# Ledger of designs, part 22: designed miniproteins, single chains, continued (4)

Each design is a single chain, and the fold is of that chain. pLDDT is the mean over its residues in the fold that is shown.

## One batch from the design tools (miniprotein)

Design m12725
Fold by ESMFold2-Fast:
Structure m12725 (fold): chain A 104 residues (1-104)
Amino acid sequence: SEAKKEAEWEEALKKAKEYLESLAKEAGIDLSSKKNQEAFELLAKVMAATRLDRKENIKASEEIKELAAEIYAKIHMYHSGDEETYEKEYKAAIEETKKIIDEK
């Protein structure tokens, strides 16, 4: 039913936001800016859609998609700890995150 799908989406989105807020806090990401908040919301929606294995047709500007990919790449790099691979892995993480965003 539609109500069941909405409940599953709301639960997945809540868990995605809580998880990403925890990671963003550890990585020192500033969520006080409106654009960073919009990018964070996009990232949470993409994570929720991925968890539920569904396409939600999430809409965002290219600027917000780029910013969301950069935020996720920073979170990823914070946990990887290797400066020699930083630029290559960061760029790869941005491009891979953009692909995931475009698929959802």
Scores: mean pLDDT 73

Design m12726
Fold by ESMFold2-Fast:
Formats: structure tokens, C-alpha cells, sequence
Structure m12726 (fold): chain A 67 residues (1-67)
């Protein structure tokens, strides 16, 4: 599955800041993107912390992954 827009930005930031391979980072984002409500927001908070991105940018990326 091809990630675009905010999802692609989140993937790139995760790879650069965590040292994860693109495959591993993509798997993590696909899993988190399937979450809803409080779980989705918690995953976005963790991703923001790991990447240095804003919570809003991380949340937008995860929503695009889950769409």
C-alpha cells in the first residue's frame, strides 16, 4: 500500500528519528491507523514524541493511514 501526504511524512519522520526500517515503520503505522477514539489519539501522541512532530501532524498522518 502506497502512503501519501501526511502519512508519508509521518513514515519518513519515524524512519529518520527512530532508526526503524521503512518496512517496520510502515507496519507500526498501519497497526496504529486501525485504532479509533482514545487509542488512535494515544498512538498519535507516542508517534509525535518519537518523531518530534506536533501531535496534530502525527494524528493527521495516522488518520490518512487508516483511511
Amino acid sequence: MELKGEAAKLLEALVKNTGLSEERARESLLTAGKMTGHGLRAAAGAAAKDTGMSFEEALAGLKEVGA
Scores: mean pLDDT 77

Design m12727
Fold by ESMFold2-Fast:
Structure m12727 (fold): chain A 59 residues (1-59)
Amino acid sequence: GRPEPPLSPEVREVAREIGETLRKIGDSIQKGIDESRELRKQGASEEEAREAFLKGAGS
């Protein structure tokens, strides 16, 4: 394999923790997007869709 620069154990652990936090944030944002899209499919206004996105993403 190619020689890659070694990561310290501390850097690897921090990267793992950051990755988990970013995944959780991404899940919350995706929930907000899905809620907004469903309301838009039901003919809701842009304002209602925006409010649903904020509620979903903020949960």
Scores: mean pLDDT 75

Design m12728
Fold by ESMFold2-Fast:
Structure m12728 (fold): chain A 75 residues (1-75)
Amino acid sequence: LSREELFEMVDDDLLALGKAAVEEVERSEEFSKSEALALETVLTLSLKVLKERDPELAKRAEEAIKRLDEILEKL
């Protein structure tokens, strides 16, 4: 596995994880502190790839991060 191939695989995984995390935040009404932290971490790590490959999904991810930040401030 070349370095370039590894980074391409990581970007694909981050895109998939970011999409799943956005859908989870949009689907769920409440989160535990650990769930909110995990989702925010995934979204933050994937945001660069989302902005590059799917700008509309990136906008939804930023809204999801904002919602999770508000939840975490209360926990």
Scores: mean pLDDT 80

Design m12729
Fold by ESMFold2-Fast:
Structure m12729 (fold): chain A 72 residues (1-72)
Amino acid sequence: MEEAKERLKEAFKSLGYELTDEEIDELVKRMTKDGKEISAEGLREALKEFGIDDDGSLTPESLKALVEKLKK
């Protein structure tokens, strides 16, 4: 559970971004649209809903597109 949160935090950190747990929680909540917990597979479906193609490893391009869509 919440494996997607750990992956997001780790991926952002590898890109030089250090997000707080609260910021990551907000991103996950917005991706689920309903505040439901998110699995790694659920994250993929959320990315597809935003029109983002994920190769299964949360690439920097996918993360940048996701953040850009969620900033609004």
Scores: mean pLDDT 63

Design m12730
Fold by ESMFold2-Fast:
Structure m12730 (fold): chain A 67 residues (1-67)
Amino acid sequence: GMVSALAGELQGSTLKDPAAQEAMKEAGKAIAEGDWEAAREHALKLLESKDPAAQEAGEAVLRHLNG
């Protein structure tokens, strides 16, 4: 799934922010369900994280949704 692909891209890096970890799970679930609006909302929450890895994950999700 996309969450697994993003985790692989981060080379198994663990997100330090629990809110970012939850947003990443919810984004992956929304993508699997075809809920692009919810996926975008969770990606935006990742961008609000102070964890650079979470910000990169949020950008990756948004790029996928936009093109």
Scores: mean pLDDT 70

Design m12731
Fold by ESMFold2-Fast:
Structure m12731 (fold): chain A 78 residues (1-78)
Amino acid sequence: LVGAKVRVTFSDGTVRDGVIVDYDDSVPPTLTVRFLDDGSERTFTILKRNDDGTIDAVLSDGPLRGRPSGYATIEVLT
């Protein structure tokens, strides 16, 4: 999974393309994406795998801070 290209769609409709640079299979699992537009890295907590193979995720501290824009759907482009 590390090195896979992804498309991240945030709950506000923002779409960003990136690459998975880290994956941790802890509980809950996390993945880190490096975005191609600015080179920034963001860590997501995996909430759910969907039937279509997409991943529901949230920025690690997003919901604890009351920021709904931290929610995202991640599509793995393989």
Scores: mean pLDDT 75

Design m12732
Fold by ESMFold2-Fast:
Structure m12732 (fold): chain A 82 residues (1-82)
Amino acid sequence: APVYPLRDPSKLNPDELALIDFLKKNSDVEFEFVPSDEVSPELEKPIAVTSVESAREMIDAYAGKGRDSNILPLRSALNLLL
């Protein structure tokens, strides 16, 4: 199974946790947690991850704001659902 580097669960915001949960339920991806002292900030407007389209919308919102530390591995995982 593909393995993607990702921040510790205790350092993830609720949006990132929802996206990871969606990917785990809809694909065979695995996540490798890497040590990080940085906490990802939440988006100003929350995005509910309920589909591939909403997951992609969240990834694009983070990329557009320059908050990409956890999003690059998640985007690669999302591509496996295509």
Scores: mean pLDDT 63

Design m12733
Fold by ESMFold2-Fast:
Structure m12733 (fold): chain A 93 residues (1-93)
Amino acid sequence: SGSTLVRPNPLLLELLKSVGAEKEEYTLLEVHGYLLRAIAKLAKDLKLQDPENPNILDVSGTLLGKLLGVDKIDVNDLTPVLEAFEKNMTVVP
């Protein structure tokens, strides 16, 4: 079964390349894998953790926050983040 290829927008591509991606076109599974690596890297930065809830990350100053248009994400529920990422890529014909 041929996997559908997607082309990330320039901001998403920059984020993917920041965690080791080297291509211009990806499968959706590859994009999700790199995204989870990027979030895991941010989750380890104590300066980004909310002081009242460590599961909330302040992404307002990050490339991820700029891409999503949000100031905070919840690492216990990444579904909205994954859905927002799909809006930042186009299907390759």
Scores: mean pLDDT 78

Design m12734
Fold by ESMFold2-Fast:
Structure m12734 (fold): chain A 84 residues (1-84)
Amino acid sequence: MIEVLRELLEKLREMLSQSLEEAKSTLEEMKERIRKAAPGTELEEELIRKLDGILRLLEEQPEQVPAALEALIQDIETVISFLE
């Protein structure tokens, strides 16, 4: 699990410098990776919901996406720090 969280963290940081279309593709790929790594867990459910929220923002309010990505990065860094 922690390896998947670290990978998600790096992908989220990369998305801050990507185009909106590239960010959308990366978010969809990470959703599938999380589903395979932790199926049926509360962590999977929470992460998928957060990623779905960012995907919705990309379509409805793309100007809010960088702030949402930064918030998710902070949340995941906190979780990783707590697990280590």
Scores: mean pLDDT 76

Design m12735
Fold by ESMFold2-Fast:
Structure m12735 (fold): chain A 90 residues (1-90)
Amino acid sequence: SKQELLDRARELALEIIKKQDENVFKAIEAGDKEAVERYKKVIQLTMEVLVLASTASPEELEQVIRDLEKANKASPDEQIKILEEVIKRL
């Protein structure tokens, strides 16, 4: 169902957000300002994907899930690239 697809997209997005939130605090402790901004950008883009996904078709949601699964395994720079492409497509 569309609700099951949306729930799966939310689950994946929350996993990305939680991991990057933890990375933000580690980067702050390390004094790495560039890493802080990078992790914050991933969180912001992931939240935007979730907003757009709420009105997406089931076919669009299936593709969003595939892209979020790919992003969840990627580096932060690749996550930004993937998430920006998802936003452009929705």
Scores: mean pLDDT 88

Design m12736
Fold by ESMFold2-Fast:
Structure m12736 (fold): chain A 74 residues (1-74)
Amino acid sequence: KDHEAAVLAVAGDLLYIAAQTLRWLGEPREEVIAALEAAIDLYKKAIDLSTNPEFIKELKERLERVEAELERVR
């Protein structure tokens, strides 16, 4: 369902912003990693629910950016 995919994508975006904020505040690396992993999980769920090729492409680009950030933090 497009609405569920959109909601999950927004939730993923918010968790990514939260992870960046936690990193800026100097919070433990484990908390930043947990937020990034949660964002990744939400984007994957959004991709699974979406049937729109353009939206799936956009979500995959978001997922790739968050995965790159996670590897950088680890």
Scores: mean pLDDT 83

Design m12737
Fold by ESMFold2-Fast:
Structure m12737 (fold): chain A 103 residues (1-103)
Amino acid sequence: ELEKLKEELERALKEMSEKLKKADEALKAGNAEEAAKAIVEAGRLAERAKELAEKIASLLEDPAKAAALLTAANLNLISVDAMLMALGKLDPEAAAKAEKEIK
């Protein structure tokens, strides 16, 4: 069970990284619609990664490793917030809509 949860977390983090890269590329191109879509997908993956990290942390005997995993998951959400802020500078309406879809 723990090994399967770790594999799912690794997969979610990889997909999130790909979506954040797509969001960055779209923002640089001035494509607010494509950026918003990628940011929403990244945000949903970040929330899933947090849920998986919480489940893994509950199964770990080492409280330091559990705390580090939860901290890393929260940093992913901060990365998504940074992209939303960048989108807000390009298109405030698209950013507000994307934020609602993540929450």
Scores: mean pLDDT 84

Design m12738
Fold by ESMFold2-Fast:
Structure m12738 (fold): chain A 65 residues (1-65)
Amino acid sequence: SEADKKILDVVRESFVELSDRIGAAVDDAIRNGWSREELDQRIDQIGRDTYERMQQEIKRIKEQS
């Protein structure tokens, strides 16, 4: 269906966003001398934020038919 195609696009775009944000966090960690623990916390936050945004967008698509 059209909705299924939009959901697959959201999943694909969310994966790209996750990869880009993790890469940026690693670069920031190296530049600013973050501890491993600080980097792990940042990656966890990025994962949670990306998952929440993805789920909200999927819900929006489903509610719009």
Scores: mean pLDDT 86

Design m12739
Fold by ESMFold2-Fast:
Structure m12739 (fold): chain A 69 residues (1-69)
Amino acid sequence: SNEEKAKELVREAVKALEAGDDKTFMRLTKQAVDLDEEATRKAMKESGIPSEEVSRVVAEELLKIGDEI
């Protein structure tokens, strides 16, 4: 399911963050949010990453993609 895939991506994102790989952390976090935002925010919070940080990452990744409209 999208929920299970999002949780898996969160686990990989947290590993990347622990390894100092901010680019991978941000990319995987955005992918997880795109699959299931609620599951991603809950899993991130369980790993000590607040919802505000997830929102910041999503905003930054959207900016990198360019045109939103």
Scores: mean pLDDT 80

Design m12740
Fold by ESMFold2-Fast:
Order: sequence, then C-alpha cells, then structure tokens
Structure m12740 (fold): chain A 104 residues (1-104)
Amino acid sequence: KEEDIKKAIEYLKKAIEHARRGLQALDDGNYEEAAKHFREAAENFRKAALYSPTLSVRTMAYEAAQLFEKAAVAAENGDRDTAKRYAEQGIKLAEEALKVLEKL
C-alpha cells in the first residue's frame, strides 16, 4: 500500500516535470518537442493512476493524461494558446492529485 503510494507520487512528479518541459518548448516555438513532452507527461499520468489507491486520484490522473494528449495535438497543429491552456489545466489536476496522495 505505502509502496504503491510512493510509486504514484514518483510518476506524478515525473509527469509534471515533462509537462513543464513541454510548456517551455512551446514558449521556445519548438512545437514538435512540446508535443513529445506532453505525450510523455500523459504516459506518466497513466502510470500514476495504476498505482493510485483512491478513485479520486486515479480519476484526476486519467483526466490529466487526456488533457496532455489534447495539448500534444494542439502543439502539433501550431495552436500554442490551446496547447498551453490544456497543459495548464492538466498541471492543476496533477497538483490536486499530489495533495491528496501526500495526505495519505
């Protein structure tokens, strides 16, 4: 149980790091790199969900993964503002999920 919570937190933090790298790539005009990082964020959010002991954290992690897939598609289409909005929404959900896990 405690080991699963630790893994969920590790994957969640790794996902947030990729999300932030994706946002930086968007600001640099590197849309291909941004999409790559957003997809890596989505994959790590799915892994966090697998180790999450509560339905609320699993739901937030899966929703964050979907938002980062949308951010990646927007980045590939050159829609920087839409990609940024989806990524920021995903980070907010991830931070809420992290708070729940840290209270367990």
Scores: mean pLDDT 89

Design m12741
Fold by ESMFold2-Fast:
Structure m12741 (fold): chain A 83 residues (1-83)
Amino acid sequence: SLIELAKLLALAGIVLGRLAVRLARTPEALAKGIAAALVGIGALFLVEQAKKSGGDPEIAEEALREGLEAVALGLEGLALAAL
């Protein structure tokens, strides 16, 4: 389901963000890692809202978008930390 995919992406974004923060040696890498974790947490709140709504597809799609953004931010943070 979109809700389960959104949850997995949100959790992945949080994990990638945490790793980027741990490896960060620049303010830019740190900022991207923190942003990934915060966006991922926001996506988890949207997942809970989608569940409460009985699976509202609009809320589920927004949770999916935020989950994807969290992963992208986490990967950016890791790329910056690797430099």
Scores: mean pLDDT 88

Design m12742
Fold by ESMFold2-Fast:
Structure m12742 (fold): chain A 75 residues (1-75)
Amino acid sequence: SKRKEILQLIGRLGEALRAAGAPKEVIDKVSEAANYAFYDKEKAIELLKEVRDEARSRGLDEVTALADQAIKALE
């Protein structure tokens, strides 16, 4: 289902951030986005955009791409 695909994508994003050694506050935003994904889609997208921007500022290109994919999947 689309719901499972979106949750798997957000899960992959969280794991990629952990592997990259991202700060806890950035990883926590991914978990928060997963919680909002089917409750408040606009809030989930906002949180994922913050994660994407933080990943970009840290030069985490693969993580940035995963965040962009998650945003597009929710739109």
Scores: mean pLDDT 84

Design m12743
Fold by ESMFold2-Fast:
Structure m12743 (fold): chain A 91 residues (1-91)
Amino acid sequence: SSMYNMFNSTINSITSTINNYMNTWGISNSSITSMYSSIGTGYNIGVSSNSTTSYNTSIIIFGNTVITNNISNEKLTKIVLKSLREVYSEK
């Protein structure tokens, strides 16, 4: 249905934005991605912890999709909100 397609597109947009942000900050997603690969079908984003303890693990669940990263909750929330605003502003 069109609603399902819109929701799936929103998840893909959020995932892409988070990946782009992590890549910009040089955060590796290799170590934790394998840990979450067993969750089944979906977009799993994991990041390796950096040498500083300033990064906190954040978990976001979109249906059966789990997004985990080691950035602060504030930065993650800002990225998610930005992606949602961009998707819904075109509706």
Scores: mean pLDDT 46

Design m12744
Fold by ESMFold2-Fast:
Structure m12744 (fold): chain A 85 residues (1-85)
Amino acid sequence: GSVEAVKEAGKKLGKAMSANDVDAAVAAGKELGEAAKGLSEEDFEKGKELAEEAMAEEVEKKPPSEEAGQAGSAAFAEGLNEALS
């Protein structure tokens, strides 16, 4: 994994949420998890912070529906939890 890949996955997730595309959000969450696998604790925390910021920027530009927002938040959490298992 890499910190930059985690950030890019977070950006993709935010774009999927803003597009109200639940399937794309789930796919981006899986990419986030794969990108975060094998990172040191420090790089994991840095990547998570950058991914959250990138996701928030896309959501602020075009707010998602409640459904897409919930799906995106779940995909983010599930992806990161997969990386820690």
Scores: mean pLDDT 84

Design m12745
Fold by ESMFold2-Fast:
Structure m12745 (fold): chain A 61 residues (1-61)
Amino acid sequence: SKMQQLILRLIGLKLRKIGLEFDLQLAKQQGNQQLVAKLEKEIKEIDKEIKSLESQIQSLE
């Protein structure tokens, strides 16, 4: 179903976000400010996709 497909995509995005958050902590520890800024931007973009999918799932109630 469309609901199941959206939930699986949501899980995939959440797992990807965890990986990016790990990379962000390493970049901060290394003092790489350019990489920190890049990763923070990528995390914000994934957060927008997650919120959009969560909204779509709610609309299918």
Scores: mean pLDDT 88

Design m12746
Fold by ESMFold2-Fast:
Structure m12746 (fold): chain A 86 residues (1-86)
Amino acid sequence: MALERFLEREEKRFGKEEAEKSLKAMEEAVELALEAIRTGDKELAEKGIEVARELAEQGHLLAEIGEGMARIALGVLKIIEENKKK
């Protein structure tokens, strides 16, 4: 499984405790990103970015993925908003 493979690699590089923190940040960011898309709430996407930011800045790959997903959700919502104005 893709997620297990990423977690295993992070455990080998950063240790189990830091890998678990990175995984939790990714899960929270992804959940906030999906909810932002469902509700159209850009604030949820922004919260998703914030949740993963610190660990992503430290180079934790799973947190970087979570932050990226939240940024994509924010971008999609901005495109939808612009298209409704046109």
Scores: mean pLDDT 78

Design m12747
Fold by ESMFold2-Fast:
Parts: sequence; C-alpha cells; structure tokens
Structure m12747 (fold): chain A 80 residues (1-80)
Amino acid sequence: LPSLEEVLKRLREVLGDSIEPYIKKLKKALEEGDTEAFVEVAGEIIDRIEEARRAGRVPQEVADELILLVTRFTTAVVES
C-alpha cells in the first residue's frame, strides 16, 4: 500500500505548490476520519492531475501512475 508520505511527495513533485490546498484538505479529512470528505478531496486531486495532463504539463503515463497511486491510497483508507 502507498504511504501518505509517498503520495504527498509524488503530488508535490508533479503538480507543485498548486496542489497544497488539496493536500491540506486531504490531511484534515484523514485526521478527522471524515471518509466522505476524504473521497471528495481525492476526486478533486485526480481532477487536478487530469487538468495538468490536458495542459501538456504532465505525460499521460505519469498522470496515470499518479491517479493509480491516489486511487490505491484512497481505497486503502476507505477499506480500513
């Protein structure tokens, strides 16, 4: 399973500072055990990755890897 640290590191490496507000929301939802908010924010993060891919800033393969990483982490949290 991907760790929170691994997910956050990859998000920052690929998307930079623009992802920080979403990371803050994700951490808050996770800390508070708010599964609905957590899933919603994870979806917003995926939307940001898709936007970066469409803008040509991120290759498709990197975007797909990052979406899979976020999805696997989200599933692991929800299934806990």
Scores: mean pLDDT 84

Design m12748
Fold by ESMFold2-Fast:
Structure m12748 (fold): chain A 89 residues (1-89)
Amino acid sequence: SMEEAEELRRKGEEAEKAGDYEKAVEYYLEAARIYYELKDYEKAGEELLKALEVARKYVEKTGDKSILEKVYEEAEKFLLEVIEESPLR
């Protein structure tokens, strides 16, 4: 639901502020998935971009690319499907 996605977005922001970048990425990706299912492609893309930004910070801090790779896979899947199958919106 929209409310669930908004709650996940808030949890992502809280996790990011706490420095828990892995948890923040998971919350942003879950929010993106819900927005995509609701056909709110703008918000889905926005959450994917937030996850990407946080994952990049995680790589800078830890050298671990696993979360960044996961975000690239999810972003490619959702954004390419949106671009190829329907306009943004």
Scores: mean pLDDT 80

Design m12749
Fold by ESMFold2-Fast:
Structure m12749 (fold): chain A 73 residues (1-73)
Amino acid sequence: DPVERAREATRKAKEAYEKAKNGEMSKDEVIQALHEAARAIREAREAGVPLDVVKETQEAMFKAAKELYKLNK
């Protein structure tokens, strides 16, 4: 299910960011997780999943990416 793959990838990206913020994970690992989430979201949209269904997943990924920018200060 492309929706579930997108949600799972985004959840992992959020968890990776929280661990990185606590010094438990590298920035490279967070970047990798964000890349996987972005790919899963694209695949879901290409599979014809409505935007509304993946909107929360996109917003969660965007929030994690925005927080990564703060970590890169």
Scores: mean pLDDT 73

Design m12750
Fold by ESMFold2-Fast:
Structure m12750 (fold): chain A 55 residues (1-55)
Amino acid sequence: SREEIEKSLLELAKQLLADGASAATVRHWLLDLVRKEQIPLSEAEIDAIVAEAQA
């Protein structure tokens, strides 16, 4: 479940970056999403997903 959520967020981050969004914007949107959906991911874990999406 958690690994599947992380994979989904990674794919979303990659798509948003490909569409021209900045890393800062993608980070903000992912943080907003996990807070609204009550997904138990920290800011550091979101930062790691965004960094991986940029690789």
Scores: mean pLDDT 84

Design m12751
Fold by ESMFold2-Fast:
Structure m12751 (fold): chain A 81 residues (1-81)
Amino acid sequence: SLEELVEFLKKNADKLKEIVIDGENSREALDAVYTALVELGLTGKIKIKVKNAKYSSRVAGASGPIGELLREREKKEFNIE
């Protein structure tokens, strides 16, 4: 759950180098991680990697140059690879 994730991050924030999201539900997992990191004030401080799933942006339903710009800004803000 989100509460369990927040507790884990609070306890282990100083020990975490990266968060790895792996598998088919990467979008839901990313949204949960973003929510937890924002709540804890850890946005951009822990590297996020997406493996075995296509990266899906929280902000980009749009295609074209503006959608690409918003996706790149989100990746930089949340330290996504």
Scores: mean pLDDT 65

Design m12752
Fold by ESMFold2-Fast:
Structure m12752 (fold): chain A 81 residues (1-81)
Amino acid sequence: DELRQRFHELVARARAYAAQARAALSQGDVDSARDYLVRALRDALEAARLAHQLGDPTLLQQMAELDKELTALGDQVYAAS
């Protein structure tokens, strides 16, 4: 299923960007952390749309977990700004 493959690709990419944001934040590079966070949020938003379209409870739960992770990261980036 192409939509499920796209969902998993977007989630993996969002997590990769989140990891880059955390690495930048740990180095005091708040501007790069913010840029990576924005990219992670864009991929997460698109993944959320696909999860909702598919109506799969497992994918929706994965999105809830990712949203919680990115919200916490966002709070850290904004606190460092």
Scores: mean pLDDT 90

Design m12753
Fold by ESMFold2-Fast:
Structure m12753 (fold): chain A 84 residues (1-84)
Amino acid sequence: RITVLEGEGTLAYVVAPRRELRILPLKPGDSTPVLELEPGDVIYLVAIDGDLTVRIEEVDAQGNVVRELGTVKLEKGVGKAIPV
């Protein structure tokens, strides 16, 4: 899952080119729905309405954090790719 730590705005994200694009207005403390990921997937992120700092976490079927993938600072309009 992706959780907003700082800033507020609109997060656009997609997991691999074939998966559905998601666009969410987010505030600090908000998280994306849990995304099902496969080895070799890439998460593409862009903040399109303000700068965001986000935490990316791998979670199990119960929502427990298994691994932290990182904390990423997203500048408005600058895309980032996060390999899984």
Scores: mean pLDDT 69

Design m12754
Fold by ESMFold2-Fast:
Structure m12754 (fold): chain A 60 residues (1-60)
Amino acid sequence: SAEELVKEYEDENGELSKDDAIVVLERAGYSEEEAEKIVNKYADENGKVKKETLIEILEK
């Protein structure tokens, strides 16, 4: 499931680095270019993507 996939990569704060979020999206069937575009759109100023945001993207 999306939640199980994200859980493999999330840190103690429930966040993923850009690199980890890209890997998760690629494993879910996105291309590298698509994953980079999505991650750059949703990452915060520290380069982190919240698990809830990534799960929402994967459930579309």
Scores: mean pLDDT 83

Design m12755
Fold by ESMFold2-Fast:
Structure m12755 (fold): chain A 87 residues (1-87)
Amino acid sequence: SMMEQLRQQMNDELQRALELARQAVEAARRDPERARRLWREMSRLLGRAHDLALQTGQDSIDRFNEASREIGRLLREAVRAIAERQA
């Protein structure tokens, strides 16, 4: 069904966003510019996933909120890594 396709797209976008966020954390210490590019791409995918979640119901919104919380944690790790390089 169309709703199953939208849910699958949302899950795929969230999975890719989390993958890019993890890659950005790994890159943050050695290549801050690459980390910023990965983070920008992640943010685009996260925005797309948010729009899909709003179309597919509360369970999708809850899943999106959980992923957003994980991404926030990864952002704090990346910021810390960059700050350590500047010290």
Scores: mean pLDDT 84

Design m12756
Fold by ESMFold2-Fast:
Structure m12756 (fold): chain A 85 residues (1-85)
Amino acid sequence: DEKKKEAKEKAELGTRTLEGLGELMEKNREKLAALSDEELEAMRQTTQDGTEATVKLAEEAGDKEIAERAREAGRRILAILEEAK
């Protein structure tokens, strides 16, 4: 199924992007602490939306491992953003 293959590739890319973003944010915690509450809230919303979209793609592909990795990466980013407030 071409659609499932495309969904899997997009879910894997989305998961890797979330994981990489979390690592980048952790290395730049001081810069995040300098952001306004409005900017941090915008990043929080983008993370929630991106995580939800990636999880849905992983579920469509039938890949529970990628779905769980995406959820965990999203939770990590949200925790870093919360600590920056």
Scores: mean pLDDT 86

Design m12757
Fold by ESMFold2-Fast:
Structure m12757 (fold): chain A 86 residues (1-86)
Amino acid sequence: MAQVTLDRTSYEAKVGEKVTVKVKLTGATSATASLRYPDGTLVSTVDVDSNGVGTITPTEAGTYSVVVTGSDGKNTSTDGVTLKVT
């Protein structure tokens, strides 16, 4: 059974500040992450490495969602948290 979990319930950053996101994979063999506006509109994709680590550098202030989806080849699991940029 696929499961992915972000290590935080929310993130905060300043414009140009690197945000490190950590994804725990339990039964999932791959993960994809994306940065989105609160309405779900895609801002950018985020590469997650084999250790479950991705990085985001926000270029504009605002409220965003970080969404991760994991897969085990049969099932998918999704987790999402808010990113506040000042």
Scores: mean pLDDT 80

Design m12758
Fold by ESMFold2-Fast:
Structure m12758 (fold): chain A 80 residues (1-80)
Amino acid sequence: SELERAAAFLSGVTQLAMKISEKKISTEEALAQLDELFRLLPEDLVEKYRPQFVAAIEAKDTMGLLKLANEVAREILRRA
């Protein structure tokens, strides 16, 4: 369901943000995990949000990652 997909994406990005804040993951590993999470999304959302998520990861902007994840979750739920 779209609710389960939105919850899974939000949870995945939250775990990724925690790993970044705790310095448990490299930028390259974080980008690879982001690509895995993007498999949950339709292509148009990936194209729209990928540059913003990449910039947030490169900046180690964990609050920005959580904000973007919530925006994507709302977008998924609007399509339900």
Scores: mean pLDDT 88

Design m12759
Fold by ESMFold2-Fast:
Structure m12759 (fold): chain A 80 residues (1-80)
Amino acid sequence: SELAEAMSKALEAAQRAGKVAEKDPELLKKIGEAMYKAATSEDAAEYLRKLGELAAEALPDAEEGEEVREILRRAAELLE
């Protein structure tokens, strides 16, 4: 399904950002908390968008950061 594909891409993007953020424990904690809330909260769409912003912050390339924001935004939109 379209939602399953979008969620798979979102999870891959979040995991990639988490690996880059390993040098920043505070940012890594925020990414982990947003991932947990996106999976467990009734406000999952809002936390997916938040996760996209945090993931983009972790990535050094601005174009890659914007691509990740769009991936998480798309997943959030499909959950609504």
Scores: mean pLDDT 80

Design m12760
Fold by ESMFold2-Fast:
Structure m12760 (fold): chain A 67 residues (1-67)
Amino acid sequence: MEKKEKAEELRKKAVEAAKNGDFSELLKNINEFMEVEEGNWEAVEEAQREAGRAAKEAGVSRPREAP
């Protein structure tokens, strides 16, 4: 599997985990995405923002994590 395809798959899994409120699995998939996208922190940041938005849309949030 090409690196780009692997990164896209990991991003989709992270969004799905976020929608389900499974932040442990979300973090795991984001960490793997960071390894695949080594040196591309902008892509990692975008993936984190996308997952966070999906979580909010699903009614899931990080209580008391952003005072």
Scores: mean pLDDT 72

